# Designed miniproteins, single chains, continued (5), part 3

Each design is a single chain, and the fold is of that chain. pLDDT is the mean over its residues in the fold that is shown.

## One batch from the design tools (miniprotein)

Design m16071
Fold by ESMFold2-Fast:
Structure m16071 (fold): chain A 87 residues (1-87)
Amino acid sequence: MSTREKVFEVLEEMIEEMEKKAKTEEERQNVRSLRGLLDLAKKENASVEQVLNMVEAYRDEFERKGQEEFAELLEEAIERIKEIMEE
């Protein structure tokens, strides 16, 4: 698999975990928004760096909203992506 394919696989796993943990309508809307942006990034052939910046921005947003569990899932994905990029 390419580095890009590995990155999107990590992000898909993260989104699936977020969907399972979403309990409020706000959380469900935020997860849907993130999924839509990642699907658009994949379709538009966005770089791994652009995708990483987007995920980091969402982590910061979830932290500001007090959605710590979701921010932690994004942080885990960011770390995994950075490891993949270093290979």
Scores: mean pLDDT 81

Design m16072
Fold by ESMFold2-Fast:
Structure m16072 (fold): chain A 86 residues (1-86)
Amino acid sequence: MMPPEKVEVKIYLNGELVAEKKMTISTEEEAEKFNEEIKKILEEAPVGAVVTIEVKGEVDGVKGSSVIVVEMTEEGPKIVDGKQEE
């Protein structure tokens, strides 16, 4: 079974912190629900905005971090290749 993961998420809109979430992911279903929450936040962002998502995870005392940059386009959110662009 999937080991419990502690995840901290910070969402920035044009460089300003707009959302902060701390959660524990213990199942694949919880991981999918987490992805849905992120998608919903992106769908609510205005066209032309840049959304930066910082994800910090901890599993069995090992910490990892990832940064996702998303551009809000007229066609919807577009993920830029995982590098921070300011």
Scores: mean pLDDT 68

Design m16073
Fold by ESMFold2-Fast:
Structure m16073 (fold): chain A 80 residues (1-80)
Amino acid sequence: MELRETELTPSRRRYELTLTGPGEDRTLVLEVRGLTDESLAEMQASPAVRAEALPEVDGVRRIRLTVGPEPGVVTLTVEL
């Protein structure tokens, strides 16, 4: 699995995840500063992505992403 940040602006973050080969669900945790509850509610994700908000730590919001098991490219867009 490869993660790429494709857009980093003050108002938007976009991530691209590339999954190779069939298999198990993949899980990763993103740490994003400036996320609000509204940002989390407005997240746009590819159908193969499940996003879950985790508790804030040291002013940083965390998102757990679960993707798979299908290979391919998936995206996640978050408005700040």
Scores: mean pLDDT 71

Design m16074
Fold by ESMFold2-Fast:
Structure m16074 (fold): chain A 90 residues (1-90)
Amino acid sequence: SKEEIEEKIKKIKELAEKALKAKPEELEEILEEIEKVVLEFLKKHLSEEGVEAFEKQLKEFREYILNNPEKAAELLKKLTDFLIELFKHL
């Protein structure tokens, strides 16, 4: 529903704001929460194969950010923008 999409977008934006202000040690938990919110929503709208592919990409992205914390703010902004566009077109 439109309301569900709007609520998920709002939650992703809130988590992204937290992540942008987070210390490196807090970042992992916030990234995991973003991943959880996204995957729970996508499970309702994509095939199992699509969800698995996206889960793998999110995990790789999380690992990349955690290994390159100096790029975390830039990468999180790009991920957030991508996810918002994706959700609007579902």
Scores: mean pLDDT 80

Design m16075
Fold by ESMFold2-Fast:
Structure m16075 (fold): chain A 79 residues (1-79)
Amino acid sequence: RAAELIAQGRYEEAAAALEAELGPKIRAAIAAGDLEGALALLVEAARALLPVGEALTGIPREELEAALAAAEARWRAAI
């Protein structure tokens, strides 16, 4: 699974696994008009990729998590 691949430093494979797992679900939610469900799946994907962001940027995961939470709140207010 994507988290296991990230733990092994296999970032490209982790991204492909997340797209294969969540991509169809996100597209189905958008097609159904379920914007809250689509947002939840997008946040789940982004959260799974936070270790990759930390590894690539050197920004602590806690700061990336805080930024993601702020973005989620803003997106929810826009829906």
Scores: mean pLDDT 73

Design m16076
Fold by ESMFold2-Fast:
Structure m16076 (fold): chain A 80 residues (1-80)
Amino acid sequence: MSVSDRQLEAESELSLVQMQLSVAKLMIERGADKEEVLELLEETIRRADELIEKYADDPEIVAEAERVREEALKLKEEVE
């Protein structure tokens, strides 16, 4: 089994977006500044959208990115 460079990039980018979402959740739990949380959530949504567009031919990446996007949007509405 050989992992393509594109697959490695997709998995890396997905991991980064998932990590940003986790950081946002921790920031909310710890009472971090609202503006900082919103900026991180907006960046997370943007990165998830870019991932969906870039890897549209990979249903697993798209599904996970959409999940991150939906959760980030919910958190953004909760924080606003």
Scores: mean pLDDT 82

Design m16077
Fold by ESMFold2-Fast:
Structure m16077 (fold): chain A 60 residues (1-60)
Amino acid sequence: SEEKVKSAIDAIKNALKDTPVPKEKIDEVIKATEEQFKDLSKEEKEKIIKATKEAAEKYS
């Protein structure tokens, strides 16, 4: 599960790097997302992981 969370966070980082958002803001968002991910329900984590995989597959 931790490895899947890391994979999801990496995909989010890849999505954000293509935006004009400042790196400092991107880092803040990633940190906030990691903290919130710990508090999310198992169902919510799975939904985010699934959406992230689908997005990654589309841009492969």
Scores: mean pLDDT 66

Design m16078
Fold by ESMFold2-Fast:
Structure m16078 (fold): chain A 81 residues (1-81)
Amino acid sequence: SVELVKEIYQSLLSGDTEKARSLVNQLRVEKPELTEELDQLELSLKEGNTVETLKALAKIALKVGDEQTALEALNIVVKLT
């Protein structure tokens, strides 16, 4: 789960939205308890809302115990706002 979150983060940073969506679907299978948060991430990604996408990813990262990715994503949000 941590590895998938890190790969989603890197895909988002590179602008590879198709890879990000594929990895989100993999995480959804591994962690069905994250369905609401993953739906929020996919909606923000579809809308092209980078700030909301990174906030949603940070929340998911915290829930899987990846504090480092959460901090990195939130640091970008602060710089964009």
Scores: mean pLDDT 86

Design m16079
Fold by ESMFold2-Fast:
Structure m16079 (fold): chain A 110 residues (1-110)
Amino acid sequence: AEADALAARIREGIDYINELIDRLKKTVEELKNASDPEEQKKLEERIDFLKKQIDLAMTELQRLVGELQALADKDPSLAPLAAEMQRLFDEVQKKVDEAKKYYEEVKKSL
């Protein structure tokens, strides 16, 4: 079914974003422990790249969640599935915001 395919793609997107968040957090920890200015600059460039990848993936995820919601608006039997996918989206958005905030705090300490 179309809704099941969308839900599967949403879950795959969330898994991918979680992997990017883990890479971002690891790179931020490397930045926090770096003492060489050239190394710090390269790590900041890698973090900026990862942030852009996360933003693109979040935009695509939001589109898929919106498509599932549009199906649920047409078929009320899909409302619980759409609500579950929205909750998973909200949870991953919170993780993204937390990781970005941690980077800003580390950057201010340099």
Scores: mean pLDDT 91

Design m16080
Fold by ESMFold2-Fast:
Structure m16080 (fold): chain A 97 residues (1-97)
Amino acid sequence: GTSVLTEEDRAIQKALDDMEKARENGDAAAFVDSTVEIQLSIIREERRNGKLSPEERELLAQHGERVLALRRVLAQARAEGDAAVEAVARARLAALA
C-alpha cells in the first residue's frame, strides 16, 4: 500500500511507551490496553501487506481483530504467569462477547 509504515511505526512506538508507563504504574488494565494496540497494529500491517497466514486470516474473520489481539495477550500472560494481566485480558474478552 501507500507508505504508511512510518506512521504505523510511530503508533507502535507510542503504544510501547504507554505500555512501559503502565508497567511503571502497576496498571494491569492500561498495560493490556496498550499491548492490544500493539497487536492490532501488527495484525493490520500483516493483513495490509498480505503477510497473514491463511489460519490467522480465518481466525480474524471468525473472531475479529480485537478478540484475536486479546487472545494473544491472554496466552502471553499465561505463559509468563502474570495473573493480573490474565484477569484483565479475560475481562476484556468477556466484554466483547
Scores: mean pLDDT 79

Design m16081
Fold by ESMFold2-Fast:
Structure m16081 (fold): chain A 94 residues (1-94)
Amino acid sequence: MSEEQKLGIESFLLTVEKLLEEKLFDEETAKKLKELRDQIKKAIENNDWEKVKEYKKQASELIEEFMKKDPKKRNQIYLLLIESSGEVQEKYLK
């Protein structure tokens, strides 16, 4: 996996952790997202980049589906996505 793809995955995981910390999701969605986050982390540790891509796609689809159900929370989710992207870029510019 390229360095750019690794950066994108780190940004995604940071966003997921922030979204879970802010308790923006319902219990069922939060549980599924936690499971997918843990599977992504495990796949990264095992250098299984095909599984990382698969679980990231599933997590992204889950977040998007939730945003469609709750437009009010969608704006909060987008703000956290922007913030997380900035934090990861800051780490790699050092």
Scores: mean pLDDT 74

Design m16082
Fold by ESMFold2-Fast:
Structure m16082 (fold): chain A 113 residues (1-113)
Amino acid sequence: MIRTKPKTDETVTITEENPEKLLEAVLKGKNVIIDKSVKIGARIGEILRGAAILGYDVLIVDDPEIHARFSPRAKGQLDVGEQAMPGSVIYVPSEEEAFELAKKSKRPSIIII
């Protein structure tokens, strides 16, 4: 059985394209907010998929401006379909719903705003 990462009270905000900082936060089980200034390249997409496999809820605001920040490779990494994994990749209608889902979840979260 794949282990779920334990949830912590610590939150890290990513304000620049820094895959190493995102990976460190995920490996430490921290909650993550990816700011609107950050482009989601292939490496960040790869780490987000890995986070979902490790038990993270990856919450993406379903907005055309947010979709425009994703490279095609990053979109492919997040296309998990019906694949069974400890975490999830979820498109949410608003930032408010993303934060409410993260707050209620027993899993650590990454919110992309």
Scores: mean pLDDT 78

Design m16083
Fold by ESMFold2-Fast:
Structure m16083 (fold): chain A 83 residues (1-83)
Amino acid sequence: AEALRAEGLALVAEGDRLIQEGIENNDAELVREGTRIGVEGLLLLAEAAELAGDEELAAALRRRAEDVREMGEKVAEELEKQQ
């Protein structure tokens, strides 16, 4: 669980970094890639929470992963329209 949580946190941080770089470079593909990586991290955090017996946190993290996926796609579409 601890290793899984550490991996999840690292992927969330990497996803955020790539999204910021994508926005700065007007790169919709990089925003989508960062969003996918961030979502993967959130799902690993959800699995770690579930293994720790925190079903409510696991459900909340899975909901956040869906929200992040939708927001990332919206941002990518906005960038595509600005080029």
Scores: mean pLDDT 86

Design m16084
Fold by ESMFold2-Fast:
Structure m16084 (fold): chain A 87 residues (1-87)
Amino acid sequence: MKVLVVTPDKELGEKIREALEKLGHEVFVAYSLEDALEMLEKEKPDLVLVFKGISEKARDLIREYAEKLGMEVREFESVEEAVKAIE
């Protein structure tokens, strides 16, 4: 699958990327709302994983836009939750 991970935490984003790539997924990471919205249009991921620590308003905006494009959206708090979301 093509997966977009949205988190402001660079270390968390890199750990999730490594874990998902090891499982055979193509992974993109967005560290800001602006980058996330741009990557949704440009890369057209199959699944969007959004960090729960991002503001509710930003999470809602990402969800609304991704669902409009036919993409699935799931939320995570940890590397373990992000990995489970794509199994």
Scores: mean pLDDT 86

Design m16085
Fold by ESMFold2-Fast:
Structure m16085 (fold): chain A 55 residues (1-55)
Amino acid sequence: SSLVAQLQAALDTAVAYSKENIAAYKAGDEQAKDEYVKKLRDAVATYKALREQAA
């Protein structure tokens, strides 16, 4: 239950950063794109680590 909640939170975080990255891309904001792609990468790494613990 706790691990499932953490996985869901990590997924929600990755989705949020992905949306921000797309918004920055559409706006032509190179700085925001770079910041959100880094945040997305880190969020995906967190999700993968939690998923490996669940396996």
Scores: mean pLDDT 82

Design m16086
Fold by ESMFold2-Fast:
Structure m16086 (fold): chain A 66 residues (1-66)
Amino acid sequence: DRATELLRRAVDAIRAGKPEEALRLFQESAEADPEGRWRPVAETVAQELAAGDLSRVRHLADVLEL
């Protein structure tokens, strides 16, 4: 469950105001998810971080209970 652990840590990094660290952790989560279970979440987070809008990332964290 390494991909889920990395995803949880990435969300924590966003909440701590560290978006660069969060992006790195999301990338590592995607690499640790060979089944692609978290790929849509990682792609959404990357898009939101690039746009500077974290509202959807927070919503996803709440829905996934991360």
Scores: mean pLDDT 68

Design m16087
Fold by ESMFold2-Fast:
Structure m16087 (fold): chain A 84 residues (1-84)
Amino acid sequence: MAEEIREEVLRLAREAARAASAGDLEAALRKAAEASRLLREGLEAGVLSLEEAEEIALEALRIMAEETTDEELRERLRESIEAA
């Protein structure tokens, strides 16, 4: 269960990064929101610990920061990672 949530969140992060790179920031934000929802639901259901959810979230943000070509979005994602 935890591994399935991790895989889905990271998949959504990659899709969000691709959407952002294509200039579709709205689609990118929708994918990022869906990933966040899955992490929250896993945490609420007790499937993920706080530490596991944090590790998955940081990995997802790292993927998005590395894969996006939008400079403004890249900077915002890097700031989010550094603030975590």
Scores: mean pLDDT 75

Design m16088
Fold by ESMFold2-Fast:
Structure m16088 (fold): chain A 103 residues (1-103)
Amino acid sequence: HMDEDLARGIADGIRRIQEGVHITITPETKKILTKEQEEELKKRLDEVYDQLVALHTQGIRNPDDQSVIEQAQRVSREMLRIIDELAEINVDKYKEKKKKLLS
């Protein structure tokens, strides 16, 4: 309610992910991964996304908790790493997966 500054900090982390997505989607290397590896990365992405959403909620409710902001930033960076890996593997799959996660 009155803790918009902290909520904005968490939201800024999410915006950085969106910026990373635009940078990450580069048709430089087209690699073919096994079905298992792709599924593993998708599962990891879902877990990281879920953690980020939970931290965002915690940040809004606990504006005085700096550890929540730090955790959200760490998780955001991890998510960017996974997104980067997925984009290098299959741009089409990555694009659709990201759309579903945001929906």
Scores: mean pLDDT 60

Design m16089
Fold by ESMFold2-Fast:
Structure m16089 (fold): chain A 71 residues (1-71)
Amino acid sequence: MLDELRKKLEEARKKLLVYEEKYYEAKIAALEGKIDEAARYFEEAKLIAGYTRDQAREAAEEFRKRLLAEA
């Protein structure tokens, strides 16, 4: 799981896809338990631009729980 996200991050960087790069950085931070950093990356990526900072944290925590449950 985490290794796949790191590969996706490298692919995004190679293609200069800034939004995808930040999105995968956010997912990696969430998996590492760095929820505050994950929320900041999601805000920067604009992928959840409609959320407040607290809602962004909730989304990051929910994403982490789902990934850990599937792993």
Scores: mean pLDDT 65

Design m16090
Fold by ESMFold2-Fast:
Structure m16090 (fold): chain A 69 residues (1-69)
Amino acid sequence: MDEEAVRAAAEAVVDAHPELSEEQRRAVVETTMRAVRAFAERNPDAPQTLLVGLARREAEDLIAAIRAA
């Protein structure tokens, strides 16, 4: 897995939400990275494009949850 590309995808989603605190930004990125790493570990043949897409979706879902709280 290209972790740099996956992290960049999560950071790009977070950068579209300037209302998030620095602590919330860090939490979203690190939670997304843990989730994508766990998926890649269970699915070693998963293509990089799928992992990048999962990072974007996970970050979006986490931000939606924060905004709903």
Scores: mean pLDDT 85

Design m16091
Fold by ESMFold2-Fast:
Structure m16091 (fold): chain A 73 residues (1-73)
Amino acid sequence: SEEDLIEELALIIQAGIQEGASVEEIANAVRAKMKELGVTDKKIVEEAIKRAAARLPDRLTEEVQKELLEAIF
């Protein structure tokens, strides 16, 4: 389901942030997972970033969210 895709991508983003990975490293991990899951819809990725940011608001600021989205696409 779309919900399951959003959650899987959100967990990859959350793990990367918690591990101190760079935006480029997280973007690479997200792209790899997108390819594995067959995700091409930018809106699914945007919702995954928002979900991860809701869990980690002090680390996933609006600026970092924008940089991550730009690095993925």
Scores: mean pLDDT 86

Design m16092
Fold by ESMFold2-Fast:
Structure m16092 (fold): chain A 89 residues (1-89)
Amino acid sequence: MDAIVAQLRAMRQQTTNPQVRRQLDAVVLGVRTRNVAMVTHAVNRLVDIARQDPSVRPFVMAALDLLAQHPDPAFQAVATAARATLRQL
């Protein structure tokens, strides 16, 4: 659990895109507070950003791959649905 949050925080430091940073901050906060609605909204915004900017798609996919490894089925479901959408872009 803590390992996934730590990896998402590390990814946040690697990106130069301020919108991607903001949504990763929201994912981290939502995971830490167990707020599925916050994580769902942030993940949908990450997919929207990746739709508009193909250059960030691999980075967003890597973040979703990390979230899909979370033991909470609700976070796994959000990540899996978003990964499927991103693969079809």
Scores: mean pLDDT 85

Design m16093
Fold by ESMFold2-Fast:
Structure m16093 (fold): chain A 58 residues (1-58)
Amino acid sequence: EREELIDHYARLLAKATGLSYEEARKIVQEVFDSLPEDATLEEQERRLREYLDELAKK
């Protein structure tokens, strides 16, 4: 479900960037909301995962 993905990636983003869980959750929610509606949840998750991988390198 969307909420489970948001929770999962919010935790990953917080760890990668040093943001609070609440700030990271807001960012992840905004990313999902900004993606095209015709993109599958799987595609949205893949793009977010790639974004987080790049952030983790910094």
Scores: mean pLDDT 72

Design m16094
Fold by ESMFold2-Fast:
Structure m16094 (fold): chain A 65 residues (1-65)
Amino acid sequence: MGSVLDFMNKINEANDLIQKAIDDPSKADEYLKKATEILDEVAKGGYGEQGRLGRDVGLDIYNEA
C-alpha cells in the first residue's frame, strides 16, 4: 500500500529536519519550517491526527534530550 510507505517516508524526513534544527540552532527556523511543511502535507493526505502527534511527540522528545 503506497500511502503507508509515503507516510513513513515523510515522517522520517520531518524527524531528520527536526534533529538538524536542534543540532544547528543558527538554521533551526529553516529546518523547522521545512519539517512543518512536510507534516502539514501528511496531515492533508488523510493522516491528520497521526501527523500532528508525530510532530508534537518528536519535538517534545528532542527538546527534553
Scores: mean pLDDT 68

Design m16095
Fold by ESMFold2-Fast:
Structure m16095 (fold): chain A 95 residues (1-95)
Amino acid sequence: SRKEAEERAEELKQLAEYLRALGEEAAKVDERSGELLNRSAESFLEAADAYLKSPQEGDEKLAEAQQETAENLSAVARLPAGAPYAAEAARKLQE
C-alpha cells in the first residue's frame, strides 16, 4: 500500500541520515572512509525514493543499496582508520 511504501521510505531515509552522519565523522580521520559511507547513504536514499514510486522498484533499489553497502563496508574495514566506522555501520544495519 502507499502507506507501507511511505513508512519503508522513511525508515530508509533515517538509515541514510545515520550513515551520512557516521561518514562525516569518519571523514575527519580518513577521507576515503567518509566517501564510502556517504555513497552507502546515497544508495539507501535512492531506494527510499524508489519506494515512493512503486514497492517493486523500491525492493530492487534496496537490494542494490544493500549489495553496494556490503562492498563499501568491506573496503572501509580495510582502511587504516576505517575499521571502527565499518563495525558501527554493520551494527546499525543489523538492527
Scores: mean pLDDT 86

Design m16096
Fold by ESMFold2-Fast:
Structure m16096 (fold): chain A 99 residues (1-99)
Amino acid sequence: MEKRIEELKREIDRLEAEMARLQAEIDRALAAGDLAGAIAAAEELIRLSQRLIELSKELARLAEERGDKELLLEAIGRIIRAIGVQIEAERRLAELRAQ
């Protein structure tokens, strides 16, 4: 269990860093008038947010099995943040496609 929790935390941290990079990439692409680049970055951000939600759900399940309330709250917080990122990315993607 410990090794799996450590692996999940590392992958989630990596995904959060990549999602932050993609959010910045969308803003840069839009500032440059690169609509295709902004769309591609938004689609990738949605894909990574969905992946992070699934990994964070697994982390939450393992936290419950351990009775680790702190780890459970961490996992839930990551899920809530990732859902927010996904919703915003989907909203931006819809606006870009409407142009």
Scores: mean pLDDT 90

Design m16097
Fold by ESMFold2-Fast:
Structure m16097 (fold): chain A 63 residues (1-63)
Amino acid sequence: SMEEQKEIAKLMLEKMEELYKADPSASINDIARRAVEELKAEGIYPSGGQIAMAVLEFQKKLA
């Protein structure tokens, strides 16, 4: 469902924000890649659409 997709996108966004606080000089692509790998280690596998949603929200928060 759309709600389930939003929950995983939100988890990815939260992980991206955490990684950005640790290294603000990292590129958005590096942050997104690391966030995906950390979520995979937790047993969460974001889809390309969920990744795209999280990246767009993350970019909006930085602007």
Scores: mean pLDDT 84

Design m16098
Fold by ESMFold2-Fast:
Structure m16098 (fold): chain A 65 residues (1-65)
Amino acid sequence: MKILVQVKGASAETQARAQALVEEEFARYLAQGYSEEEALRLAVETAARKLGIDPDQILTLVLPA
């Protein structure tokens, strides 16, 4: 599975950090036993908190890969 992440109004640096954080947190929540849908929601919320942005600014597209 591959997650594509886009952040509204973000620099290229913030975009790259958001991508890495969402992927890292998603793997962490999956390892804790959350479903893919729950893990993705929690990963986005956690990444947004770590970046200091609104989670609604983060757009995700999940692709089977």
Scores: mean pLDDT 81

Design m16099
Fold by ESMFold2-Fast:
Structure m16099 (fold): chain A 61 residues (1-61)
Amino acid sequence: KNEEIAKEFLEKMTKSGRLTYEDIAKMPLETLEKMIKNTYGLDKKTAREVAELIKKIAKEL
């Protein structure tokens, strides 16, 4: 499920110090979608769904 990918992405990016949860929450959805697509080799539709889930999780933290 896309939730697993979303959680893994958040964990990796925040642990490496590249991005904070606040940075991810403020990031344009289009930018996040492109990063997910490139990182995981997902199609545009799936990358968009994962990006939306990531933003939901980041905002609720």
Scores: mean pLDDT 78

Design m16100
Fold by ESMFold2-Fast:
Structure m16100 (fold): chain A 80 residues (1-80)
Amino acid sequence: DEKERQIALNALKGLKDMLEAAPKDPSLSTVEKARLQALLDRANEAIEKLQNGKMSVGEAMDIIEELIEEVQRLGEERKK
């Protein structure tokens, strides 16, 4: 369904925009920046494959969930 594909693309693009901004935070360690870069690379790959019809909407939704979980984990690891 094209509508579901567009929803997945919009979610991935939102995650990409957030992940592109995050590594510019000077409070982040080198390790945290590297993890954020890996998540950004994953989001970019998913966007490209979904746009090119090389990825299903289901696969994209699984990647979105995985990316959100990893971002939340990074946030929790930084909590005092």
Scores: mean pLDDT 79

Design m16101
Fold by ESMFold2-Fast:
Structure m16101 (fold): chain A 67 residues (1-67)
Amino acid sequence: MEELRKKAEELYEKGLQRAAQGNYDDAIKLYEEAIRLFRESGDTAGAERAEQALRTVEKLKEQELKR
């Protein structure tokens, strides 16, 4: 269980780095995998954080493509 949670945190952090670079597609994929591993490990708070980050990045990507 701890190994999955550590990997989820690592993927979440990598997703944050990709989002900061404007690489929203890579950030989305990393957040999706992090959410899966957080839920599998029972870390609901971690999953909620990653879901919030995912929603934010998806909105930013939509706003860029809408114009």
Scores: mean pLDDT 82

Design m16102
Fold by ESMFold2-Fast:
Structure m16102 (fold): chain A 81 residues (1-81)
Amino acid sequence: KLSEEEIEHARLILMTAFKEVLEHKEDPEVVLEKLEEALKDYPEEFKRRVIELFRESVEKKLSLKEANEKVEELAREVREE
């Protein structure tokens, strides 16, 4: 079970990645590699969920606002586990 501090840290990491790819138009593959490295010490199942959310949001060309709403949704789901 992830602590609230671990969830908040992962939330900030993912929000930073979305800002880089969606607002600053950085290469999604480069941002994904940085995201995977930032989450390396997290449980594998959690990392998979975060990376899938990142990939789906980029593929669907979500706005930064929409992507951030998805991050908040994931954080709520993880807190209830």
Scores: mean pLDDT 83

Design m16103
Fold by ESMFold2-Fast:
Structure m16103 (fold): chain A 64 residues (1-64)
Amino acid sequence: MEEKVKEAVKAVEAGDWEKLEEIVKKMSRKEQFAALEEISKRYAAGELSAEQARRAGAIFTALS
């Protein structure tokens, strides 16, 4: 997993939304897509709560 994708996932797990916003602003579209896929997979696996997935999605949408 690319370093920025890994950092974004860690920010979601920590509930650090300001950190996530900072990371997303520095990401390419390809990196943003990869991060969203990873977050979706972790949510489907029960590793992330619905609130964590929703908040992450909102940040990606606002910055795209």
Scores: mean pLDDT 81

Design m16104
Fold by ESMFold2-Fast:
Structure m16104 (fold): chain A 72 residues (1-72)
Amino acid sequence: MEAEIEEELKKAEELLKKQGNEEALALMRQHAEAVLEMRRLYLSSDPSRLPELRARQRALAAELAPARERVQ
């Protein structure tokens, strides 16, 4: 899963760099990091932090949505 996310992120980075959209690239990296951290918490069995990470991930997704429209 982590390798798959890293590979998808790498392809997105190459595409966004060619388009010159560093803002969308930065937001995509933040979103990927949030997803990976949520996965780590699931593995550690610490449910107390899940609501905070979910709120952060949703906020990052909202920031990424306008940036994704710019690259379409």
Scores: mean pLDDT 64

Design m16105
Fold by ESMFold2-Fast:
Structure m16105 (fold): chain A 79 residues (1-79)
Amino acid sequence: SEIEELLRKLDEKVKELLELIREMLEKDEELTFSQTTDVAGRTEGNTLIAGLLNAIGAKIDQDLEELRNALKVLERALS
């Protein structure tokens, strides 16, 4: 059914997003517990995390747009 397909897609998108968040948190923890005294290395790590946050935000926006379009199709089919 269209509803089952939509729920499957949502589950898949959520799992992908959670994996990205987990990777970001692992990198943040790695930097926090680093014994590096080099300011340059810390700055590079912070830039990487900022890049990951921006990528996560962009993915959320795209995934929400795709899901909204799928919902509109489903609403039309049920009307």
Scores: mean pLDDT 69

